# Ledger of designs, part 28: designed miniproteins, single chains, continued (5)

Each design is a single chain, and the fold is of that chain. pLDDT is the mean over its residues in the fold that is shown.

## One batch from the design tools (miniprotein)

Design m16945
Fold by ESMFold2-Fast:
Structure m16945 (fold): chain A 75 residues (1-75)
Amino acid sequence: DEEAKRLFEEGEELAKRGHIAFAQGDLETAIRLYEEAIRLYEEAVKVSKDEEIKRKAEEGKRKAEEFLRRAREAL
């Protein structure tokens, strides 16, 4: 399931960039990146035919949602 894996990996990359922005105090950029990562994880779950990829994307989404909450609280 190459498409779902690609979407998941792209979500992971955006979440990592969000963490960097958060660490640098760029909260607006961190929020935007986490929101986009969540969207990509949701797409990966929707198109995935592989239960492992689906589970990892669901976990990635939950983590990104937690970091999004923290970034918003830090504004």
Scores: mean pLDDT 87

Design m16946
Fold by ESMFold2-Fast:
Structure m16946 (fold): chain A 99 residues (1-99)
Amino acid sequence: AVALLERAREAVRAGDLASAEAYLAEALRELGLDDATIATAIAQVRLAHELLGGEAAALLIEGMIQLVRGEPELSPEVVEVIEAVLAALEPARKAALAA
């Protein structure tokens, strides 16, 4: 799982989103995540790439690696990317918070 996430991170840095998504899907499947959760994670990585570029998408994958390794906290750079992705989801978030 971690080795596949590292391959996904390097692929996204190289601009190879197709390989990055394939490695990410396989890594998350090995970790026992369901298809809906895997699709959501891939969509978030794609959104990070569209908003902030390849290094931001790579940092989101780095956050997944840190979580899988059981690290006590995420690096500040990973947190910044997560916050940017959440801000881009604000219309859906506002709807959810209003419910």
Scores: mean pLDDT 72

Design m16947
Fold by ESMFold2-Fast:
Structure m16947 (fold): chain A 94 residues (1-94)
Amino acid sequence: MKEVLREVLSRVELTDDTTWEEFTKKMIEAARELGLSDEQIEEIRDALEEVKEESGIADDKPVSLGLLKLMMEYGAGEEFSEKVKTFLNVLTGL
């Protein structure tokens, strides 16, 4: 999962205005362009859904705000699922 998420994220351009809905769409499109299986695409969707739930972000809100919140909570020692931790570690380059 971690390496797959890293490859997908490397193909997605994020701006301060990118909404969660747009981010999810871009991630799925990048996964398809990489030739990932339907099973791998569903694993990415599941990880994104867990990250969205933990961030509390709405579909029309900037991804950057939700990710900043999660990053601050992770740094403060809050416990997350392994999928959320893997996503955050890939996003931060850890």
Scores: mean pLDDT 75

Design m16948
Fold by ESMFold2-Fast:
Structure m16948 (fold): chain A 94 residues (1-94)
Amino acid sequence: SREEKVEEVVEAVRKVAETLPEEEREIVLGFTERAREIVLSEEDPERIKAKLTELYQETIAEIKRRVKDPERRARLESVVALATHGFLEVVEES
């Protein structure tokens, strides 16, 4: 059921992404696809957490580089943080 829990996080993030402008949606969906692959391809929970943390940091750096409006940036960073926590919860429960 790890795959089912991952798909629940992915669907929740996709619903939020649909409310975002196209450019921001692409960042969130790209993050989500890579996070899904990390959680489903790795067996070691500590390695998954490390890779998710690295992906989160890389995505936040991309947001800071590409999104210049402070309010849009803060909102997008919050979406990515919540998505990251969702994937981490799946790893801790599985």
Scores: mean pLDDT 86

Design m16949
Fold by ESMFold2-Fast:
Structure m16949 (fold): chain A 95 residues (1-95)
Amino acid sequence: EEEAKKEIEELGKEIRERFDEAVRQIFNSDLETAERIHAEMERFLDETLRKLNEIKEKYKDSKEINEMVDKLIQEVEWQRGVLDVLLAVKKVFDR
């Protein structure tokens, strides 16, 4: 259980660091590069959601673990929305 909490905390840190970098790169890159970064980040977030769901299933009886996982899943969904909007805006200005 303590190991699972550390894994969730490490995933959270990685998600936030990679999100900040992806946002920076999308703003400072051409459209083709921005689309590639968006696709790479989407794959990373999909893989992270898979890992989080595996932890949730393994520790399904732990209220604390489930609350930590659910909070991080909400962060992932929010990050996806932000990245989608940023790419859409960039496509408009690249016309």
Scores: mean pLDDT 85

Design m16950
Fold by ESMFold2-Fast:
Structure m16950 (fold): chain A 95 residues (1-95)
Amino acid sequence: SDVQEAIEAVARAAHRLAEAGGGMDGKTLRALSELVESLIEGVKNGVDNEKIIKIANDAAKQAEEAAKTVKTPEEAAKALQRIADWVKEQIQKEL
């Protein structure tokens, strides 16, 4: 599924962002989980697949850009939480 592939791609990008900050911890894991859950919620509630893919791709791009600049677990956690919050807002606008 194109949607499944897009969600898996953003999860991988989020994991790489956490690793750039020094590794996955409880805060980065929570933010990654919230991000994935928001995308799955959008799918379950009938948001168009094309919109889910676009939101996921934009989130992955944000994670890739943030990974270039983060240096600490705290910075990675803040960046991931910002991306998770942004995804949640985008999905809510489509509901």
Scores: mean pLDDT 89

Design m16951
Fold by ESMFold2-Fast:
Structure m16951 (fold): chain A 70 residues (1-70)
Amino acid sequence: MASQLTQQMVDAIRNNDVDRAYQIADQFTDIMQSQGYPVSRQQMHTVVDRSVQQGVQTMGQLSRIMRQVS
């Protein structure tokens, strides 16, 4: 489920594991595209970059950034 991947992405960001966060972002992008959302891996990588810069700690904070990039 997307919510599980969102939590894993937050965990990777908290651990400063940017490579892992990008891998999870790619998986999330594939799920979103399968549901008809026109998101790209580039957009999701931008979400990761902004989340790292802002020190995201929660799924709520990540979701806000995702809405701003879309």
Scores: mean pLDDT 78

Design m16952
Fold by ESMFold2-Fast:
Formats: C-alpha cells, structure tokens, sequence
Structure m16952 (fold): chain A 90 residues (1-90)
C-alpha cells in the first residue's frame, strides 16, 4: 500500500539509507498523480531535514560537538545525499 511505502521511506531516511529512500520515492512517484508527487517530494524534504536535525542535535547535546563540527556534519550529509541522487539518476 502507499501508506506502507511512505512509512518505509521515512524509516530509510532515518537510517541514512538514501539509496533505498530514493528507490522508494521513485516507486511512489511512478504511481502518483501530480498533486501526490508534490506531497511526496515535500514529505521527502521534511523527513530528510528532520533526520539531519535530530542527528545534529545528538552530536551537539550528547557528544559535545562544536558548532563548527556540527556544521561540517550537515554539509557532509548534504554532499552524500546529492551524490546518491546523482548516481540514482544516472
């Protein structure tokens, strides 16, 4: 079901498995109308942002990482996501 795929997408993003997340997103988009595609893309962005924020907060509060180290972590995560997206679209 679409709901089960959405939950699987959220879990893949939370795990940092961006390859699986993009494969699930493609499956959802393939069988979606234009309004559903807009909603799925918005959800993907929000879930990615939430996962990065949660990890960043953990590094800051639990591991005592500096603001510079947290910023570098966010930048590296964004680079990883972009690389996986480029390889997925190849």
Amino acid sequence: SMKELVEKLKEAIKKGDYKEALEILDELLKNSDEAEKKELRSRFILEVANAIQDEAMKLKKEEGKSSEEVSEFIFERLKEILKVKEEHEK
Scores: mean pLDDT 81

Design m16953
Fold by ESMFold2-Fast:
Structure m16953 (fold): chain A 94 residues (1-94)
Amino acid sequence: SAAEEARARLIAEYRAQYPAIREELAANALPETDNPSLRALGEAVRAAVALPVEEFAEALVELQVDHVAQVSGNKDRDENLLIIADRLAGKEVK
């Protein structure tokens, strides 16, 4: 249940952030990085921004879960959802 609540929260936040992300990606090139996982994530997010907001939000959750699994080695999807949701909540504090 906690993981499902975290996923729902991530979907809601990414839907809210979609207009800003879409505008940023339309105006700016992706930042250069020597981290291949971050580069792949950035490319995938830019591809996903062409999707409708609902599909974008779901795609971004999956991309973040895959990225966390790859960089941490943790294959537990539910734990990774909780980690992502916690970090996102911390980033939303101005």
Scores: mean pLDDT 76

Design m16954
Fold by ESMFold2-Fast:
Structure m16954 (fold): chain A 87 residues (1-87)
Amino acid sequence: MSEVERELERASTLLELVDLLTKSGLENIAVPKDFIEKHKDAVKELLERIAELSKLDISEEEKLQRLVGEPRARLEAARRRAAELAA
């Protein structure tokens, strides 16, 4: 697979994980076990980021905004790159 395809998959997976967390809140992190088994690297990356944010003296709302914003930016960048390669 191309590097762009791998980045699209990873960014999409991270965004899906963040969507699951935003529905449950950061205090009630419930990710399906089968999803974790399929996407261990992405889950590990997200959990490490949550742990980093939990140490900051910022609002829960700001922590959620950062968790959502990062995967969205990565996905948009990967989509633009994929479009350029398809042309």
Scores: mean pLDDT 72

Design m16955
Fold by ESMFold2-Fast:
Structure m16955 (fold): chain A 118 residues (1-118)
Amino acid sequence: GVKEQIERVIELLKQAIVTLKNIAKNIDSYTNEQLKAVIKRLEQIIADLKELVELLEFHGYDPELIAKLKETIARIEELVQKLKEAVENNDRDGVKKTANELISALEEAIKILEEIRK
């Protein structure tokens, strides 16, 4: 059901936050290949969030909360693109900074989804 899909996406976001926190703390331990793999997982999470938005709209969930979720998804997409650029430029400080900004955006997405499922 829709609630089970919300809970699944929240869990994926929580796992991504754990990974990003580790990157921010231990950036020098990450290869560009490992960072590219994380980016691919984030892109999949964006796709899952967009699919969830369509499902929430179809089932008549709160349009104001869905609008906030859409804004947060757009912010996550912008930050994932910035993360890609930092990795391509071998900018370790940029990767760390963008990882911290992504953590905040993903935490906001979780907060909105938890409010939607009430």
Scores: mean pLDDT 92

Design m16956
Fold by ESMFold2-Fast:
Structure m16956 (fold): chain A 70 residues (1-70)
Amino acid sequence: LVGRSMGLRMAEAGRQAAEEGDYEAVLTSADGLDQLADAVSYDKQASERFRRESEELRRAAEELRRRREE
């Protein structure tokens, strides 16, 4: 229960950071989602959702990195 709420907040924070161009904050949110996915491994659907959200954030971070490096 607590893990789901935290995961939703982490994913939202990561998307907000991506919109703001904050590369490090996006990676922090992705790392947090990976940790939550491990913590809720007993709930396969929640774990898989957090993994997917983490992967989406890491792709957004890579796009931000690419733009910053010109």
Scores: mean pLDDT 78

Design m16957
Fold by ESMFold2-Fast:
Structure m16957 (fold): chain A 82 residues (1-82)
Amino acid sequence: STTVTFTADDPTTALTQAYLYVVESKAKAAEIRVEAPDEALAREAERGLAGMKEALEKQGIKTTYSVALAPGPVRVTVTLYD
């Protein structure tokens, strides 16, 4: 398995980078963990992750995600599985 973390001030930027990375990897499964500094950004991340999961699963990539609150910038950690 391969793990990569993307950081940004907003979830959309970090999730866009994560999405492109997952698609380019051609992995069979992805686990996406998001850390956001407040509840508003966490809710934005959750909406983005729901859309991302739908898009990835339509491409045959089994996707799971979770969101947690943590201080600092938005962090999106992707773990890929073959």
Scores: mean pLDDT 88

Design m16958
Fold by ESMFold2-Fast:
Structure m16958 (fold): chain A 63 residues (1-63)
Amino acid sequence: SAVEETYRRAKEILVAAGVPEADAEEIAYGVGALARSLIRRGASEEEAVKRGLELARRIAAAL
């Protein structure tokens, strides 16, 4: 699903940026939940994944 894709790819981005695995999992879960919320509000799966991954990259860059 788009939610699972967003979670998996967000976790990969965060771990690659040096975030500890446990923290990366929690943040990625939240990013996946954002994607789910966007889809429920009428966003496309593509848009939801894109916006979730943009958030994950911004979090990685801020650390």
Scores: mean pLDDT 87

Design m16959
Fold by ESMFold2-Fast:
Structure m16959 (fold): chain A 81 residues (1-81)
Amino acid sequence: SSEVREKVLEVARKTAAQLKELRAQMAKTTDLSELMSLGAQEVGLAAKRVADINELTKGMPREEKEEIKKEAAKLLDQELA
């Protein structure tokens, strides 16, 4: 549905904003342990995004689900460019 699509796109926008902040912090750190901690947080955000999108699209037809996931991935890439 259009409501599910908007919620999925909002997850992508929120994740992009959080990733930008993490990457800005990573660019400023010279401490290896801090860099590794930030890297683990980036992996956690990716896992959470996948889980949230899968839950929001649960029970949708496969074609519609794949289309929404592709739009979310494209939006995330555009926001991070």
Scores: mean pLDDT 87

Design m16960
Fold by ESMFold2-Fast:
Structure m16960 (fold): chain A 89 residues (1-89)
Amino acid sequence: MLSPLEEAEKLLKEVLEWIDRATELLKKALADPSTPAELRRRIIQVEAGLGVAEMHLYVAVKTKEAVSDSMKKEIERLKRELEELEREL
């Protein structure tokens, strides 16, 4: 069983990995002029959302507070959106 701090640290590591994946996906989209503008916009929105999640997780780690259920749900939503975008490119 993970403590709240261990759970927050684990989620932070995972979100940082997903930010790297979103950045690589955006680089691929920008390198291809045929990539729809809407698809690039969606990648940017996911990356921005992950950045916000990273800041909340960083605060949780520093304050030793539990990550809220609403934040966990948002993180899961962002992960699903990233995986969907990776399938479209």
Scores: mean pLDDT 85

Design m16961
Fold by ESMFold2-Fast:
Structure m16961 (fold): chain A 110 residues (1-110)
Amino acid sequence: AGEKALEHVRQAKEAVKRGDKKKAIEHLDQAIEHLKGVRDKEKMLEIAREALEVAKEALKDSKDILKAIGLLLRTIGEVLDMEWSDDVEEIREAAIRAVEAAKEAVELMK
């Protein structure tokens, strides 16, 4: 589950770099579904950090600066909360929220 979730987030990042917003969203949705089966904290952290990179890439040219900053800070906050938690369910929920924030960032792409 974890490796598949991570691969989908990486594919979403490549889709964002190509300007393929629809494909990026499809990959992020698949990553969320695979994340529901993950129990490894380090893998969930790796997935959340890659989701942050997706959000950064999607927002780099955004004209909605205030919304872009809000989504980036939200994604960063989820990653930080995961680093300081030892509860697997809380970590998984935070990882899912990080991927959801990346999906919202992708939806702001033109």
Scores: mean pLDDT 83

Design m16962
Fold by ESMFold2-Fast:
Structure m16962 (fold): chain A 58 residues (1-58)
Amino acid sequence: GRALRITERVRSSGSPPVEFEPGEVVSAAELARLLPGFTPEQAVALAVANGAAEEVEI
């Protein structure tokens, strides 16, 4: 299946903050927790476009 590898440390500004460390492999749904109101697919597209994550096969 498809997953995402985090390439740089990312953290939401919410309370409690959602945080991922470089090297973590996460699902699209987990990544969407950084971006309230985004679909998992939109969160993936934004993170990949900004170099914060890369798509990997698992």
Scores: mean pLDDT 75

Design m16963
Fold by ESMFold2-Fast:
Structure m16963 (fold): chain A 60 residues (1-60)
Amino acid sequence: MEKVKAKIVAKGENGLLGEADGAEVRVDLETKEALVLKDGEVIKGKAVEVTEEEVVVELE
């Protein structure tokens, strides 16, 4: 499956906000569900790796 590596720009207790090449990435830390918002489209994915600086999302 296609993977997106995003830089973490904000952290909360329940979620992360990331950015990758013009895409906004939103991650739910409880479920690991992710949304990638690019070019007016919303693509669902799952966070497969989370570090202090980056999150890797696997697209559905």
Scores: mean pLDDT 80

Design m16964
Fold by ESMFold2-Fast:
Structure m16964 (fold): chain A 87 residues (1-87)
Amino acid sequence: KEIEKLKKLAEIYKKSAENHKANADRFQALADEYNAKAERLLTEEGDVEKAEQYRAQSDAYQTGADNVKKAAERSEKKAKELEEKIK
């Protein structure tokens, strides 16, 4: 049945979205951690060079988080559209 196929496809996209969300949260946490380390180096030690290195690492993780977050949103939208058609 067509409804059964749509239901299975919605489940696949929902699972994909959950996995992408978990990965986005993990990259965001790393970005926040490295940004906090950079701030401490600037405020406590005045170590601008090391702070810049930590900042660059934070930026890399933030870019990763943003990309995976967009993938999660795309998968969520697909799952939602399919679920609305099943109703």
Scores: mean pLDDT 84

Design m16965
Fold by ESMFold2-Fast:
Structure m16965 (fold): chain A 94 residues (1-94)
Amino acid sequence: FDDLDEETRELLLEEVAKAEEAFKEISKEAVEERKDSPDPVATRREIVDEVIKKFKEEGKYIEAEILEIAREGWETHNPEEALKRMAEVIKKAK
């Protein structure tokens, strides 16, 4: 993380925060719909996929890609690699 320049680090934190806020709002409804789900892991994956789909439909492609990378990081237990990939996405977009 310290290998990132200050500007890229700030942009990464801002984009992640925006993605987290949007995810929180969209996932709130998806969680309510699936509150009786017997499989919390499958439910979480479905919620993340729905949020990514919503972001792409709204033209939020950067936020969608950040969530896809974050999901892969959580599934593979490799958050450091996920952060590096998110930083590369931001550098290419800006």
Scores: mean pLDDT 68

Design m16966
Fold by ESMFold2-Fast:
Structure m16966 (fold): chain A 98 residues (1-98)
Amino acid sequence: SEELLKEGERYLNELKYEEAIKLYEEVLKKSKDPLLIAKAYEGLGRVYESLMKFKEALEYYEKALELYEKVLPKDHPKVLELRRNIEAVKALLELFGL
């Protein structure tokens, strides 16, 4: 379901958050590929971060990281990027109590 991920990313970039969520959720329902599932969770994290729903964003980013770490080495750029993003979202949660 790479096409669903691509369409979800397009809707996210267009700030069409409900449409992006539906496509990422569709990937989660249809895919058995842990990398595609990880990408869908990352996409959901990005949507919720954009909505300033930092607790939900953190939960999705952590699910994405767990799956990425099962299939990618720990020093992979994607793993390092996602870990930095998780720490940034954690800092926002502590700062705003959200």
Scores: mean pLDDT 88

Design m16967
Fold by ESMFold2-Fast:
Structure m16967 (fold): chain A 86 residues (1-86)
Amino acid sequence: DSVKKQRDQAEKQAGDAMGKLVGAGGNYAAASKDKKEADKVMQQVNDLGDQFGKAQASDDETGLQQLNQITQQANQAAKEYEEKLK
């Protein structure tokens, strides 16, 4: 039950992190004017999006661990794209 609540919180955090990644990555892709960079952003967003969907379909314990990992990966990627934009 604490795990269920932690999982629900982690899902919201992962969703927020994915939103930040989509925004930052999209801005970077547009600014780069490089198709290869844009393709890398799209691949990263799609890969993490697929992982997010699988985590949502997992049991509370497995989903919690996966969602926390997705949150960290998405937030880190978003920060890296923001840093490239200054």
Scores: mean pLDDT 85

Design m16968
Fold by ESMFold2-Fast:
Structure m16968 (fold): chain A 65 residues (1-65)
Amino acid sequence: GEAEELKKLEEKAKEIAEKYGLPPEIALEIIRHYKGDIERAERAARNLAEVGARNTAEGVAAVLA
């Protein structure tokens, strides 16, 4: 169900967050923005990490805009 799908996305978000040094909540938001397209989400997370994890909110806006 929806809760099971959310848990899967949350686990994937944690993997991406750990791999690219992002907060898990930000990684999950990126996945949600791309409607569960993990390939696009991971590319966006990687780009955000290159911009700088300490400016996460600004970086998310830049990558997703």
Scores: mean pLDDT 71

Design m16969
Fold by ESMFold2-Fast:
Structure m16969 (fold): chain A 58 residues (1-58)
Amino acid sequence: GVALSLRHDLGLSDEQLAAILANLDDPDKAVAILQSADPSMSEEKARAAIEALKADLA
């Protein structure tokens, strides 16, 4: 799923992925965590990744 793709493609740690998953209902916080893990990622790209992750988990 999208969570595994984020781990593989962005090199997210288990701790970082867990923090994102815990904050899926707060997209601004989830985006901030994702951008902290990959500072080269734009806010638009990070928001799209969070929306894709939410859809994958539904």
Scores: mean pLDDT 75

Design m16970
Fold by ESMFold2-Fast:
Structure m16970 (fold): chain A 69 residues (1-69)
Amino acid sequence: HMSEEEFDAEVKRALALIILAVTRLAMQRGKLDVEESRRLLSKARELTKDDPDIQAAVDELEAEVERLA
């Protein structure tokens, strides 16, 4: 039994995790689009306001993107 609110939160969390994973992969492969990554990481942050672990991961990855800009 999962509420609609809980399911929506899980979907948003999954989308944020996908954004983090593909951004990190792009960095590791030297294929990072800095502007697109900034836009996607901002969306990941907005999707997961109540998840401190994902917020911390977004903060770390945004710092790495800015170092490459």
Scores: mean pLDDT 82

Design m16971
Fold by ESMFold2-Fast:
Structure m16971 (fold): chain A 57 residues (1-57)
Amino acid sequence: TSTAALAAQAVAANNPHLSAEEARALGEEAVKRAGPDASIGEVMAEAARLARERGLV
């Protein structure tokens, strides 16, 4: 979704070593966990949590 694409941009800004594709995948997973109508801030929080769990931060 569009929210996943926006989350991918935010994840990329926080993790500049990730490719756009990697950031997009994290954004999509964060949207699924936060919920389909979650705010971009909520999605970013989930993406940050996932990145930390995977050792990407």
Scores: mean pLDDT 73

Design m16972
Fold by ESMFold2-Fast:
Structure m16972 (fold): chain A 59 residues (1-59)
Amino acid sequence: SAEARALFDEGLALARAGRGEEAERLVTGGYSLLQDEGDDATAAAYAAEASALFRELGY
């Protein structure tokens, strides 16, 4: 959903800004929203995107 993507985008922006704990909370919120909506495929894709970025940033 647009709301879940907005949470992910904000979380990824915070991760790039060095605010990893806040980033993790927003990413988790977006993931939870997608799970509640039953959109498991999008949730998995977003989780993979966030994990790759966090790994690249050293989180």
Scores: mean pLDDT 79

Design m16973
Fold by ESMFold2-Fast:
Structure m16973 (fold): chain A 84 residues (1-84)
Amino acid sequence: MKKIEELKKKIDEARREAARVANELGDSYLATKIATGSPEEGVKAAREMAERARSLGHQEAADRLQKYADEIEKYYKELKELES
């Protein structure tokens, strides 16, 4: 269905943006975790990166990572509802 393809694209885009922020902060390991694997694993990695950014005083980066994590979670929930 077209909606499933659109949601997968939105999840991929949000994951790429979150991974970019993690790479900008110098954490290629978490960037890879955000970009690859399951969407649930990507959300966990993005939130972990947000907490680390916050602890280092990078509040804007932390807020961006939290926003992208929330978007991935939202679209993934919508995707699971359509697959049921």
Scores: mean pLDDT 84

Design m16974
Fold by ESMFold2-Fast:
Structure m16974 (fold): chain A 87 residues (1-87)
Amino acid sequence: SEDEEIEKEAKKKLEPILKEIEERLGPLAAEVAAQLAGHRALQNTTDNRERVELAVEELRRLLEEEQEEVRRRAEEVRRRLAELAAE
């Protein structure tokens, strides 16, 4: 279906950028960036194809201009996970 093709295109476009974020900032930072990009896409359009393009644009923006914000959020998540793991 068209939606399946859009999903394949999304993976093809998003995975390389997420991998670059993971290599530069760590795996938790890549998860944070993915969540931020997904949130932006969902809030700005109901068109699935446009959502893919917005998510790509936001991931690139996070990687190129907002690395410190992504690191800060990832560190906050690490601290929360450490607290939950401490019994």
Scores: mean pLDDT 81

Design m16975
Fold by ESMFold2-Fast:
Structure m16975 (fold): chain A 95 residues (1-95)
Amino acid sequence: SPSVREAVLRMAEAGLYLIYLIELKRYAEKHLTPEQKEKVNKLFEEAEKLIDEIIATLDRLVRENRPLTPEQRADVDAKMEKVKKIIEEIKKILE
């Protein structure tokens, strides 16, 4: 349905970030010191929580056949941007 297309596409985007985080986490486990692992694990937990919240919001809208409100779109966009920044911070630690 056109009314839920945006929500479905945004869920797909969130899913791609989750896959990327899983791969970064596997890499980190093999290459980081215990101290670096503690810091990176906290960042992974924060990013995973944000993705879970994004998916929960979007999944509910898809099930209810409802479009995103402007407020819901802003919230999802803000959480997506925070996930991107967390990924950048993780990548910097992995350098």
Scores: mean pLDDT 86

Design m16976
Fold by ESMFold2-Fast:
Structure m16976 (fold): chain A 66 residues (1-66)
Amino acid sequence: HMEEVKRRVLELLGLRYPEALTPEQIAKELGISRSTVERALDELVAEGLVRREGDKYYPNTAALPA
């Protein structure tokens, strides 16, 4: 389920914040295929929950728990 993948990706990015992660690192830590992670990241960026800098991704600060 893509929504479950997106949730896990966002949780990992929040947990590792302020470290930026590559799709490869996220795929390895979650045990998910890199292509699935890349799709989830594309959707999260489109939704404004994640931002991309080069080959790495950060959670938008507004998306982190208070």
Scores: mean pLDDT 79

Design m16977
Fold by ESMFold2-Fast:
Structure m16977 (fold): chain A 97 residues (1-97)
Amino acid sequence: LTPEQLAEIDISLAAMALSVAKLSEDADAAVDSVELAVEILERTLEEYELSPEQREEMAEIVEEGIRLLESIREQAKDQERLEEVLERARELLERIR
């Protein structure tokens, strides 16, 4: 596999984690899934030289994750964890753009 293909696999895995978060009935489980997506994309950004198209795909995933976390804020039992993941996602978005 080329580095470009490996980056695309990681981006796809992050998108899948976000999809799991969106389908989660439990807010804390959704937070865990968004955190996984953020961790995958943080690693992807550090390890690979990304095309503008790949960066935009990553940014879209992170933005959707941020919106989801903001929508479930009041339902999360672990609000400190949610705020930590939300801040990491915002920092990641700034680094991507």
Scores: mean pLDDT 89

Design m16978
Fold by ESMFold2-Fast:
Structure m16978 (fold): chain A 96 residues (1-96)
Amino acid sequence: SLVEEILSLMYGKAPVASILLAVEKLLPNASNEEKAEVLEKVAEAMEERGGDPKDVEQLREAAERLKEGRSIEEIIKELPESEELIEEAKRWLESL
């Protein structure tokens, strides 16, 4: 499933930013509500697999911010992840 493909990013150095960027890339025509639903499903699957509780919480917060009308780009700027690692994740995803 799409969720399973995105979930593999949870093992990276900037997992939340990587997941958000992947959702944007894979669902370019989706509404914020549809993107939020995917993020909520990814967060649930990450929690079930023993992912970092802080990353799970950040993904759930990102889903709520999307429902409030914020863009993925705006949400990424507010993440507690390294800006350098976020830029690395962005370059890697652009190469796919």
Scores: mean pLDDT 80

Design m16979
Fold by ESMFold2-Fast:
Structure m16979 (fold): chain A 71 residues (1-71)
Amino acid sequence: SAFDELVAAMAELGRLAREALAVGDEETRREIRELLQQTEKDVRAAPSIAEALAIVRAATARVRELLARLR
């Protein structure tokens, strides 16, 4: 279901965010915290589960970009 996909996507975002917070510098940790706060607001404002899923997937892609900068 779309809800199960959203739950899985949120779990993946949380996993990658925890990794980024553990290995990132202060700037990266600040960006991750700001991204997570904004993503929570955007998800709560989303008019559908499908739109919430798209928001979470975009945030996950951003966390991956931030992790790639640490290579």
Scores: mean pLDDT 87

